Designed miniproteins, single chains, continued (5). Designs and how they scored, part 90

Each design is a single chain, and the fold is of that chain. pLDDT is the mean over its residues in the fold that is shown.

## One batch from the design tools (miniprotein)

Design m19115
Fold by ESMFold2-Fast:
Structure m19115 (fold): chain A 78 residues (1-78)
Amino acid sequence: MLSVEEAQEALDRTREDFKGLLEALKKGEVSKEDAIKGLKTGIKGLEQLKKVAPEEVHPEIDELIKEMEEEIKKIEEL
């Protein structure tokens, strides 16, 4: 099982990757299809992180998954 610190670091990296992907999409540097694929990959990574992360980090992981799922829906409507 990861420490809280290790889980938080992994979560923070995923948040930065998420922000970068959305920025790249807004700039036209990635396709809509590639952005959706990247977000789905990120969600799977967060689901795997949740399996090894301490319970106290789970709400933050769930929140980020929800944010990423909402962004996928918005991108699919573009």
Scores: mean pLDDT 85

Design m19116
Fold by ESMFold2-Fast:
Structure m19116 (fold): chain A 93 residues (1-93)
Amino acid sequence: SMLEEFKKRVDEALKLVKEDPEKGIEKLGELAKELEELGKKYGLWAESLARTAQGTLETVRSMAEASHELAVQAAEEGAERIKSALESFAASL
């Protein structure tokens, strides 16, 4: 359920970036922070997941300064990377 819950939250943050970039970036930031805490709890095994989420947040923020369309594209690509990293992390447990 934890894996499914995080995947759902990634998709929710992506949807929010499309509808309201400011709120989407805020929700993605909350998710990245939670995944960072997960990385601290489970050590090196979750650090790649945390790094992927943080990188996505930084890219979406940067792209949002250029255009909404680029921010959405970055969020879509980042969401897939985070979900892939979540599956890899879950498989490592």
Scores: mean pLDDT 81

Design m19117
Fold by ESMFold2-Fast:
Structure m19117 (fold): chain A 67 residues (1-67)
Amino acid sequence: MEEEKKKKIEEARKLTVEAGDAIHQGMDAGKPAEGAKKARELGQKSVDLAREAGVETPPGGVLRPAG
């Protein structure tokens, strides 16, 4: 079902945006390590959701060699 895949991809996108927000908040608070930790967890969930949707190229900067 394409709709289900789309829904998971959209959730992965939201997690990617939240990861960016976490980095900004961490930097603004002078705690970039905490922001990076949260961003990594959110990024991992984003990758997981994209993978569950059957997407080989998940959002978050995972690139496949194109030749």
Scores: mean pLDDT 72

Design m19118
Fold by ESMFold2-Fast:
Structure m19118 (fold): chain A 72 residues (1-72)
Amino acid sequence: MDGAELGRAGAAEADAAAGGALASLGGNKFSQHPDPELRRAGAEASREAGASAVPGASGGGYTGFWGALQAL
């Protein structure tokens, strides 16, 4: 619970940098890879990085967004 403000700011900044870099790198590199195993590992790494970067910024927001979409 300590450092929640710093963690939130850091997560937002990491999300902007990691999201852009991972979306560009993962989408272009892993989708072009002929090995489906490497593509799967890349997708898993991207998910882990996304979850790590967003826990403070939109940890609850992610679930809310998905729930709102389903309710629509």
Scores: mean pLDDT 49

Design m19119
Fold by ESMFold2-Fast:
Structure m19119 (fold): chain A 73 residues (1-73)
Amino acid sequence: SMSVEEKLEKARELIEKEEFEEALEILQDLYNQGVRSEELIELLEKLGRKMKELNAPEELGKRLTQLYLGVLF
């Protein structure tokens, strides 16, 4: 299994490659493990910006919003 640090690095790579669904799955898994770091927030915000710019599917945008709100509150 991947460490938290390896998962954060993998999510960053997937965001850069525009593999949004896989990136979101890793970030969701980190959230489910109890990770609440500033790095997780930064990656969620970066993913959101990229998804908006590239007109990603609405379902992915909804999943991202729910995850982001869960991290903040």
Scores: mean pLDDT 87

Design m19120
Fold by ESMFold2-Fast:
Structure m19120 (fold): chain A 113 residues (1-113)
Amino acid sequence: MSEEQKEAIKKLEELLKKEKDPLKKRAISILLEIAKESKDERVVRAALELAELILKEKDEALLFAVVRVLEGAKKEKDEEKVLKALELLIEALKEKDEEKQGKLLREAAALVS
């Protein structure tokens, strides 16, 4: 489990080094910080999954919304709230319905404000 966490952190560092888009770099940098400071392996796995989805995302407005939620999550002390926020962001980036995506983003933001 601790070795899986270290491997996930290593993958996040590799993704950050390869990324050229400033907004995606910002999001992955925050996810790497969250993963390094977390004691919950679920948070580390969610951070890696979210980073991989962020790399594929083309909607800049959606990426700005994700970054704002992640800045809140970085400051959040409750790891269960951080985990839920990351899981909601993962669902939002996989969601193709704009109304459902907006609802997921608002729910994530409300957890970590």
Scores: mean pLDDT 86

Design m19121
Fold by ESMFold2-Fast:
Structure m19121 (fold): chain A 92 residues (1-92)
Amino acid sequence: MAEDVAATERAIAGLEALRAALEAARPDVSDPAAVAEAVRLLDETIAVLERIRALLAAGEPIPESLLEELGKLEERLQALRDAILEALRAAA
């Protein structure tokens, strides 16, 4: 449990850093609308992970619906992969 909570907290921190990098790069990318969509999906993913973190910390079971929602968000983010990579290169 403590290890799973720590892993989820690290994932959240990583996604928050990615979100900030995408927002900073957005004016300099070829498709700012795709980057804005990626930021929105990251915000939704962080919210789901925070719910999972709270459940893990409480010793509560994670509902299958939350894992299903994470899978859908990952699929939508993968569709924006090229836009995300362009933005990260612009931010570097």
Scores: mean pLDDT 82

Design m19122
Fold by ESMFold2-Fast:
Order: C-alpha cells, then structure tokens, then sequence
Structure m19122 (fold): chain A 97 residues (1-97)
C-alpha cells in the first residue's frame, strides 16, 4: 500500500537526528527506488516522489529548528538539497519513459 509506505517513511524521518540524517535519507531513497521499480503507473510514481519530497522538507525544517549549531544546520540543508536533486533525477527518468 502506498499509504503504508508513506507512513513507514514518515516514521523514519520523525525518528531522525542530525547525526543519522544522511543515513536516514539514503534509506528513504532506497525504499522509494525499490517501490518505483514495482510501479507501472507514472502518475502514482510521481505522486510518491512528491509526497516523499514534502515529508523530507518537513522533517528537515523540524531538525533545523531544534538545532543551534550552524554546522549541523548547514549539513541538514546540504543533505536535503542532495536528496531533492536525486528525487528530481528519478522524476525526470519517469518523464523520459
């Protein structure tokens, strides 16, 4: 179920700390890529990408708001930008198919 997958990914993002943020994003990306490999509907695939992007941005905003360390805040932002770049590459591949 797409809803069950989104709930799983949101729970992982909610449990994330600044120290494990990159590892959490890599795990989320791997789960998204695995689900996209099984989806035949491009509309459902793009909906998944959009929902995951929103959840990651929301989680990052919470982590940044909770941190007073400028280096940690910069690392969280850098990791999100890299993650969104990789999601955009997946979305572009769906449009090209």
Amino acid sequence: SLAALLAELRARLDAATPADWRATLEAVLARVEAELARLEDPEAARELIGQVAGAVVEAAERLIAASTDPAARAAIREAVLAFIGRLSELDARLLAA
Scores: mean pLDDT 85

Design m19123
Fold by ESMFold2-Fast:
Structure m19123 (fold): chain A 100 residues (1-100)
Amino acid sequence: SARDRRHLLGSARGRRAIAEEGIAYLEELKKKHSDDEELVKLAEEAIRLYREILRLEDELIAAVQAGAPLSEVEALEARIDELVRRANELIREIKRKLEE
């Protein structure tokens, strides 16, 4: 329905904004801790995941706008959810390292 489509598009755009903020935070973290090779590596891995999330969110928005089957939309959301979980795990590792 048009309401369900608006909800999906709103959610995708919201998650996209969060991923962009995450990348900005991690790029600044890399600048502040440039001599910490392990921290820089973790930040780069998290940035790569957020960039993949952005790509998949753009694919989700395009699929929803094109009227793709619900099964295709749900498959994209499941892939995004897995990448978000992995990014959150890396952010937790980065935060633990910063507390050392």
Scores: mean pLDDT 88

Design m19124
Fold by ESMFold2-Fast:
Structure m19124 (fold): chain A 74 residues (1-74)
Amino acid sequence: GPLPREERLELVRERLEEEIRRNKEELLKQYAEENNRPEITPQELADFLEAQAAEEPNPEAREHGLLLAEAFRE
């Protein structure tokens, strides 16, 4: 069956942290381009993702967004 929710969230968190560590510069560039900005800091991106997650009606997508925001904050 599927993994327990807590274990699933922990695995998502670990994967996001690893992905961000390896590709942080490229991810920041992509998010800046998507938002029509010349650059975006990890803190600004984290704040933006956290705000989007707060308005997300789907609880799983909300949790994912919050984990992504936390990973960018370091």
Scores: mean pLDDT 73

Design m19125
Fold by ESMFold2-Fast:
Structure m19125 (fold): chain A 86 residues (1-86)
Amino acid sequence: AEEDLKKGIEYFKQGKWDEAIKYFEKAISRAEAEGNKELLAKAYQYLGDLYFVQMKFDEAKRYYEKALELVPDNKVAKANLGIVKA
């Protein structure tokens, strides 16, 4: 789960969106199976960030809301959700 998240972040930094999504989805599936809400929220936050930088604000909003449902104190999700709602 953590390794898949790390690979997703690496691809995200390179602008390789399809590869980043693939690894974030793997991280989500593993985090769900493990009941790891913190890791699940972080993976949703990065999917939100991925859609946000592409200006896909409706998708970004959905993933940030999912992250905040799991971890209300996620500062990145909270800040960026405020922007996409404007």
Scores: mean pLDDT 82

Design m19126
Fold by ESMFold2-Fast:
Structure m19126 (fold): chain A 89 residues (1-89)
Amino acid sequence: LEELIKKAIEYIEKAIEALKKGDIESALRYLREAAKYLDEALKKSSGEKKELLQKALDLVERAGIYAALGDIESAIKDLEEAKKLLEKA
């Protein structure tokens, strides 16, 4: 479980850097990978941890929508919040 969360954080960080560089295609690819790791972590979690992972996944998905629409600032804010939640998991 800890390794899945660490991988999700790594991909979120890569997505943030890609967004800062204007590489939307790479950012969306990294967000898809982060979502896969979060979904797998959700399957292995319960209770409060599962709720926290679900909130992080929702933020990652919303950030993908913002990025696709060109709202880079909102996308990065959601990803930074998702990362903060995952670090507390």
Scores: mean pLDDT 87

Design m19127
Fold by ESMFold2-Fast:
Formats: C-alpha cells, sequence, structure tokens
Structure m19127 (fold): chain A 64 residues (1-64)
C-alpha cells in the first residue's frame, strides 16, 4: 500500500532525526506526526502516487 509506504518513510525519518538531534526530539516527532496526518489526508483527495511523492518531499524538508 502506497499510503503505508509513505507513512512508514515519514516515521523512519522522524525516528532517525530524533536520535540524531535528541535536544529536538519532541519537536521532530511532532513534525513527523503532522506530516503523517497530512499524507493520510492527501491520500483521500489525490492519487496514491502523488501522496507518496508529497510525503517523501515533506519528510526530507522537515528533517534536513
Amino acid sequence: DLLDMAVGAIDTAGRIGANRYPSRKDEILAQAEEAKARVRELYRQVSPEEALQYGGQLAITLFS
């Protein structure tokens, strides 16, 4: 499922970011939860491919 893949990618990026920047752990995990909610919402409104692509870009933006 493309949605599960997108959510999994964001969750993984959030955990990596939280481990790398422990002083920002709560902030990073909160941003990951918001990103997952956004991707789930987009999955209802657009194609699964577009939702996955957006989720990937958002994860990179939030954790770069």
Scores: mean pLDDT 73

Design m19128
Fold by ESMFold2-Fast:
Structure m19128 (fold): chain A 91 residues (1-91)
Amino acid sequence: VKVTVEQLPSGRVVGRVESPEALEKLVVGLTTLTGEHIDVFSVAENAKSAEVELELTSVGPQVVRPDAAAVKDGEVEMLGRAEGTVVNKAP
């Protein structure tokens, strides 16, 4: 399982999770680690990948971390957490 985060040229932050096999439910979330905690998440069913986007509301550098989980047989399994990355909203 691969968990990644990147900032696009548009300024949007994208978290992704990729699995080698289709999982019943794939969840990917983004959390800010500086200042305000902003939790956004996306759920994909019977999928090998899921993606979530975050629009930055504050100018200046922020740290964003992607987390991924699966739901299997009604239980949540944590798939991974990537290192936080510095993202920046232009003025």
Scores: mean pLDDT 73

Design m19129
Fold by ESMFold2-Fast:
Structure m19129 (fold): chain A 83 residues (1-83)
Amino acid sequence: LRIELPPDQVVWEVEVDVVDPDGTKHRITRVFVGSTREEVAQQIQRFVQKLLDEGYTIESMRVRQVTPEEAERLLEEIRRRKR
């Protein structure tokens, strides 16, 4: 299944290294899409807050703006891995 992104949206890849409440380290990768940089920033803030609320400790966070082509590829990979 191909994922198509609107060409006028701002797309960001967020990679977070976290430690769960049991002390286990995880790397979480998420792609965020929005019409503005501010909208994407708010989505990232909500994601980070959710992790903190669930007891995760954030060791590092990398945020990168991606091209629509890269975003489509990343979303397809993430979606495929959930199956």
Scores: mean pLDDT 73

Design m19130
Fold by ESMFold2-Fast:
Structure m19130 (fold): chain A 106 residues (1-106)
Amino acid sequence: MAPSEETIKKYEEELEFYLELLRAYGAAEEDLKRFEELKKNAIEAAKNNDKEAFAKYGQEMQALYQPVLDALEREYYEEMREMERRGAAEEEIREFLLEAARRLAE
């Protein structure tokens, strides 16, 4: 698989959202720094079509953001389902998740 420039850009935007989500949730500075390093390495691996490195960095990033997603799904399942049902825009969904993460961090 040779990813297009547009595919890489969308992937960069998705990873930037997860980094913002971790910050909103109050992740430790060390975890934020590690995520930024993994994000950079994952994007480089994707551009180089290095599937092994891409999968490894993806798993390490997921280990950092998955607990936040699990907490959001547990607490806001019905609200997320309502947004999905009405076809909420990606920007609206992301803004909701960031606000929800901040509320859980209280």
Scores: mean pLDDT 84

Design m19131
Fold by ESMFold2-Fast:
Structure m19131 (fold): chain A 63 residues (1-63)
Amino acid sequence: MEISREQAAEAISEATGLSLKEARQILEDKGFGERISALQALQTAIEAGASLAKAVEALSKYF
């Protein structure tokens, strides 16, 4: 399943405590398009400093 870049940014922000601006920049730096898979969003959140549990919880509201 795919989510929007904005939904991924919100989830990363929530899981990591980074601002939405910082989360959006991380997604842009990775070169993701407007649609992002759940696994891509999860992996990006973890790489940005989120625990697996927090990343899964933040993404669960979109699935």
Scores: mean pLDDT 81

Design m19132
Fold by ESMFold2-Fast:
Structure m19132 (fold): chain A 71 residues (1-71)
Amino acid sequence: DLEKFVKEVLEILSDPEKAQEELRKYTAVTDPVKQTLETAELLARRLAKEKGFSPEEIKKIVELLREKLEE
């Protein structure tokens, strides 16, 4: 479920220890984190791809994540 996955990503981001561990992995391959939203999108795209979501589903996940983080 896309919504279930978005909740998992938000749960990771809301936990400082888990968020730091995931960010540490990304700082090895991406530019410095500019905004929480940008980092969250990269994290969501990677995890969704690993779980086998389609490109359309990944786009939906990112849209839902933006809604949650911008509120």
Scores: mean pLDDT 67

Design m19133
Fold by ESMFold2-Fast:
Parts: structure tokens; C-alpha cells; sequence
Structure m19133 (fold): chain A 86 residues (1-86)
């Protein structure tokens, strides 16, 4: 369960980074991804992991790194993966 969510966040982070041309926003996205991975590794429940992953997407949107449409798409992918892991 944890490994699958970490792998999903890795894939989503790569998708985000592939679309960023601004170096400062790339560094910010990488920093948030590293912090989120550390939080996921400490999480003990699927519910905690989902909340951490959703918070990561929300922070990317709040910082203007991703669009609202991208944020909604990524959240949907996280929730779908969580449902598969139940």
C-alpha cells in the first residue's frame, strides 16, 4: 500500500516537473515532493497517506505550480489508487 502510493507520487511529480520551465518552481516542487515522501514513509494508515498525498497536490496548486484542472486530475488518481489498495 505505502510503496504503491509513493510510486504514484513519484510519477505525478515527474509529470509536474516535465511541464515546468521555471527553475524556481521546479526546485519548489522537488522540495515539496521530498517532504511529502518523508511524511508518507512515517504514515501508518492508508487514510493518513491519502491526506498527505492530497495536501501535496493542494500545496502545488496554492503555489501556482500546477493548474486547478491538473490538481483535480491528480487528486482523482490518488483517490482511485487508494480505493484499489483497500
Amino acid sequence: AKEELIELLRKLTQDVLSKIKDEEKREEAIYLAVETKEQLEKAKTLEEMVQIAIAFIDKLYEKGIISKEQAEKYKKEILAKAEELK
Scores: mean pLDDT 83

Design m19134
Fold by ESMFold2-Fast:
Structure m19134 (fold): chain A 61 residues (1-61)
Amino acid sequence: SEEERKAVEEIIEEAKKMLDEGRPFADVVAYVREKVKEKNLSPEAALEVFRRVTELILEKG
């Protein structure tokens, strides 16, 4: 849904900000997990979030 797409983008933007601020990877992962649960994302949307966050982490390393 459009609502779900916006939620995905918001989570990714915040995760990127946390990584840019030097937050530990464990904190970023915990944030993402809590937001996926809070916003009740579908399995497909949740997988997209985790895929994109993993890419951000790998690009930073």
Scores: mean pLDDT 83

Design m19135
Fold by ESMFold2-Fast:
Structure m19135 (fold): chain A 73 residues (1-73)
Amino acid sequence: APATPSAAEVLAAAEAAARLRAEAEKQGDHESATVLREGLTRGEELLAQGDLAGAYAVLTEAIRRAREIMEAR
C-alpha cells in the first residue's frame, strides 16, 4: 500500500479529475462526466473532513473508471 497521500497529491488528483470531466462534457460523454462529478463531490467532502487517504482513493478510482469509459469510445 502507498504511504498516506499528501494534500498536494489529493489536490493534483482533484485537478486531473476536473480536467477530465470538462473533456468528457465537451465530447458529450455524459457517463464519464457523471462518474467524475460524483467522484469530485465525494472527494471534496472527504477532504473537508480531513480524510486525505479516502479523498485520494475516491478521486483516483473515478479517474480510472472514466478513463476506461472514454477509451472504449
Scores: mean pLDDT 83

Design m19136
Fold by ESMFold2-Fast:
Structure m19136 (fold): chain A 94 residues (1-94)
Amino acid sequence: SMMKELEEREKKILEKVAKELGISVEEAKELVKKYAEGKADEEEKEKVEKFLRLVYGPIAEVAEEARKEGKLEIPEEEALKRIEELTEKKIKEL
């Protein structure tokens, strides 16, 4: 369940970042692939790192806040809700 929700979320973030950059989703996927293969130039790296911060930033922040609350584990449904709310906030700042 959570893995499917995170995969759908990653796809939606990729679509929004591609739209902001004025490129297609397929071109955005190619940039991520180049980055993973160590072939991206500095400008391409900045674009991919922006995408990665939107995908993983909210996940890391939710995990850190849970730790500050003395929680090592949070319910899957609560985690997904917090991640989604923070993701929407960060996307609106693009």
Scores: mean pLDDT 77

Design m19137
Fold by ESMFold2-Fast:
Structure m19137 (fold): chain A 85 residues (1-85)
Amino acid sequence: SKAGELLLKGAKELTEAPVPKEGLGSGANGLAEKYGGPKADINASKEELGEKLLESAKAFTKKASDEEAESMGNALLDAAEAAKE
């Protein structure tokens, strides 16, 4: 769905943005808790936390409504843009 594509785009943009690794880990764990995706180790590298965020976003797209996926995708895109400032 377009909403699922937006969510995955938001997650990818956030992993590529200059955000602290703790932000990536909390995002991944938040999605995992709600939709049963893989739980990230908050002490892992930024690269590993980014990979876990993408995995959790993929799990979210299988369980979430289009409204939830679109809302989350926009929130992740907004966070990525804010991090570029």
Scores: mean pLDDT 72

Design m19138
Fold by ESMFold2-Fast:
Structure m19138 (fold): chain A 60 residues (1-60)
Amino acid sequence: SLEELAQELAELTRQGRAAKAAGDNQTVADILKQQADILSQLGEDETAAVLRQRADELAK
């Protein structure tokens, strides 16, 4: 459901903040990809593509 996807996105945002504070770029990249997958399910394909590109840059 939309409510479940929104709650999952909020939780990923909290986890991403913690990973960024820890300097864990690999975990941040993985979280961005998960957020992008949820955004694609919500029809936000352009935003999802931007997050996937950011994740790829962080994983280098």
Scores: mean pLDDT 85

Design m19139
Fold by ESMFold2-Fast:
Structure m19139 (fold): chain A 62 residues (1-62)
Amino acid sequence: MEVDLSKITDEMKKEYQEALEEMRRKAAEGRPLTDEEIDRFTELVGDYMAYEAEKLKKKREE
């Protein structure tokens, strides 16, 4: 399957954490972030936050 819901959740978490770590590392190094890096991080954060919020609602009700 190209799109696996369970796999997407794990991959999304991993990508978000990696993007966050990369941003921190680059900020500490004084290297300016590229537009692509900022855009990717923003999209990952937005999508991940929306998904996480819905997941938390389900978990709370469960």
Scores: mean pLDDT 64

Design m19140
Fold by ESMFold2-Fast:
Structure m19140 (fold): chain A 95 residues (1-95)
Amino acid sequence: MRERAIALLEETRARIAAAKTMAEFQQVMSDFARRAGALLGEALKAGDTELAALIERTLTELHYVALTAKRNNDVAGGKEQALAILDEALAELKA
């Protein structure tokens, strides 16, 4: 589970860094929400409460970043915030 979470976060980080438009950014955020939501469900079923809490927190934080970026039409600021959140989650998982 943890290795799959790390792989998803690393893939999402790379895709966010590469996103050039609001549409591309929002698509990456949407794909992450779907995939992370599925992984959250699996973590909860496995009783991995620590991993589940990390995924849920990351999902919540990135959801608000996506909404704020869209509302403000600020893809650069959205990317900066999303990358910081992903870097913190990755650091915690790799500890």
Scores: mean pLDDT 90

Design m19141
Fold by ESMFold2-Fast:
Structure m19141 (fold): chain A 78 residues (1-78)
Amino acid sequence: SARQQAIDLLVRLATAVLNGDLDAARQYGDQLAQVAQSADPSVRDGVVQALRDLATVLESQGDLDGAAVLRQAAEQVG
């Protein structure tokens, strides 16, 4: 389902960011945005919120580059 694909891509995106692989993270973000367009609005809203929440945590830890990738993905999704 689009929901299951969105969750898988969200986990892959978050993992790539946490590992410092920002190129992989950007690719997963682009894929997540495409899949999310086929998901229910509530799933899309949940993905946007999760990305923004993680970006806020990363900003507080000084990971501005990782946070920027997550914020861009959130804008592309919703």
Scores: mean pLDDT 88

Design m19142
Fold by ESMFold2-Fast:
Structure m19142 (fold): chain A 81 residues (1-81)
Amino acid sequence: SLVEEARRAIREALKAMEEDKEKGKTLIAEALRLLGEAIRQDPSISLELMQAATHLQKGAASNKEEGVKHAREALELVEKV
């Protein structure tokens, strides 16, 4: 499912952000794309996925430490749906 793909993408983005900020930002962009597709397909989980997307956007704009924190928050939100 797209939700499972989004969870995987966020985990990969989190790991990448811990290793390389620029690689992490690239993978955050892919996770955001998958979250957008998931929201479009199932509006009943849209609030949690939109909150996760907001955290990823903040993470991409932040330094490495804040980026990791935001990616982790996004993962926790998507893991709950």
Scores: mean pLDDT 83

Design m19143
Fold by ESMFold2-Fast:
Structure m19143 (fold): chain A 100 residues (1-100)
Amino acid sequence: SEAERALAELRRLLEEAIEKLRLAAEYSENKDDYLKATDQFRGYGESLLGHLQAQIDRARSSPEELEKVTREVRRATEAARKALKEAEELYEKEKAKAEA
């Protein structure tokens, strides 16, 4: 379904953001702070994905409810894209500092 496809894309973006934060930690003098932030973000992401999957499962017999859940997943996907961009910028910043 479109909702399941959107949820899969959200999962991918969250996983990519986590990986970029982990890479930022490898180059950073504040490695422990980055790893803590990565762990917290992972926990949040797992909770969010579980919540949205449960909503999709409950909505599957109602086109109107499924459309509402799909919109919620799309809003979460937009937030995840912003988080990934910020994580990429942090990675580039820490890498540049380490190579300077």
Scores: mean pLDDT 86

Design m19144
Fold by ESMFold2-Fast:
Structure m19144 (fold): chain A 71 residues (1-71)
Amino acid sequence: MSEEEFDKEVLLALLLIYGAISIKYAPDEETRKKIIEVTDEYIKRLEEASNVEEAQKILDEGIKKLDEITK
């Protein structure tokens, strides 16, 4: 496995963990569904990222969107 592939896998794992935590603390089912939708979208984008720098930006955007939903 290349170092870039390993780094992308770590970023993917972090996104999954953050998504799971966001679901756990979601106040209602509607918020939970939105968290799942956003998490799935950013997982797909992160997997399609051509390098670690792009993957990091996608992770940061995903976390920001999840934070906005869980307010």
Scores: mean pLDDT 80

Design m19145
Fold by ESMFold2-Fast:
Structure m19145 (fold): chain A 76 residues (1-76)
Amino acid sequence: SEIDEVLEEIERAVEEARRKGLSPELILDAEVSLGMALIAAGVGRVTKDDEFALEQLRKQLEQIRRIVRGELLKPA
């Protein structure tokens, strides 16, 4: 499914952050983003709102990618 594909991309991005030797704080931020993505996927599955889930997953993926690039973003 598209949700599973984006989750796999998110997991790969978190692993990239770990492999790059980023600080524990940045790795924690990436792992929090993964956690938020997993919650969004669960909510989408229960509510049958795949569009909401995909939007949230893509936002979390972009945030992790920005962390990996050194462009730290906090959702505010």
Scores: mean pLDDT 79

Design m19146
Fold by ESMFold2-Fast:
Structure m19146 (fold): chain A 63 residues (1-63)
Amino acid sequence: MKYEIVKEVEPTADLEGQILYLLQLAGKPLSEKEIAERLGIPVSTVRKILDELEKKGLVKRVE
């Protein structure tokens, strides 16, 4: 499963903002593993944040 940004937003200094910024820079859907590797954080942390961002309507899942 890959994720893409729904709305471009100003990045914050937290991990949530870093993930949003990475998705905006990539300009293409990224998997949890790709995001984790690029930010140097655990996949479990990325998954938790992406779930919260999807709930907020800031990112969406793509197949």
Scores: mean pLDDT 77

Design m19147
Fold by ESMFold2-Fast:
Structure m19147 (fold): chain A 79 residues (1-79)
Amino acid sequence: GMSQAQALKQQALEEASKLKDLMEQYELLVEAAEQARALGDDATADELTEEAGRVAGQLPEEQRQALADRYAPLVSARA
């Protein structure tokens, strides 16, 4: 079996793959990363944050920069 955080990651990736809106994909992955971190699984949270970053890289530069500024503190919260 997988941990609750790993199950959350799998569900988030499957759900994101069904979304056509890159902003919605990014928000879903960031939310899943926050939930994984709350469960104490920093490794899974980091993987979800990396996937969110990949999706953000496909956004128009203005939207990508705004999201990076908004969510940058989450990357450093426990580092």
Scores: mean pLDDT 74

Design m19148
Fold by ESMFold2-Fast:
Structure m19148 (fold): chain A 78 residues (1-78)
Amino acid sequence: AAERRRVRRELIARTSDLMTEITKLGKKDPEKAEKVRSELFKIAQEVLKAMDTVSPEEARRLIDEAEKKMRELIEKAK
């Protein structure tokens, strides 16, 4: 229980940090930032759905893969 809560908190924290980067992008291009933000929420939502059905170890793997995809989307948007 504690481990799963910690993993969920980690996903939220990492997603929040990336959302801050998108906010900076939005100062230059609000429409592009909104599209990237939507894609990040979609990725985070898929991980949240999956993590309740997998082990904490597998959930961490999903979070790491999701963060890589999210960072790639932000870099492509710059």
Scores: mean pLDDT 78

Design m19149
Fold by ESMFold2-Fast:
Structure m19149 (fold): chain A 96 residues (1-96)
Amino acid sequence: GTGGGGIVGRAAGGTAPGVTLAPGDVVRVTITGDTGEVVRGEATVDAAGLGLGEAEASSGRRGRLAVGAVGDTAHAAVSLDGDIATGTGTTTATRL
């Protein structure tokens, strides 16, 4: 199949080892895409250990941000609307 319209936290996803996400934590995610476009988003972690938020690209495109934790590892995934993300970007998840 053709590549998806988002950058998913897999090989290029920002994994923060040693960072535990607790309910109420705010996570900021920054991804740099293949064209040098920067995508930023923020999510607040819910009682279930998941955070959902909105993402905005430097081009003005919008998307969604999902953040979750498994043990001591934080994971982030961003999907952009209206475009195909190449998936070659780097995702960084930072606890604020």
Scores: mean pLDDT 59

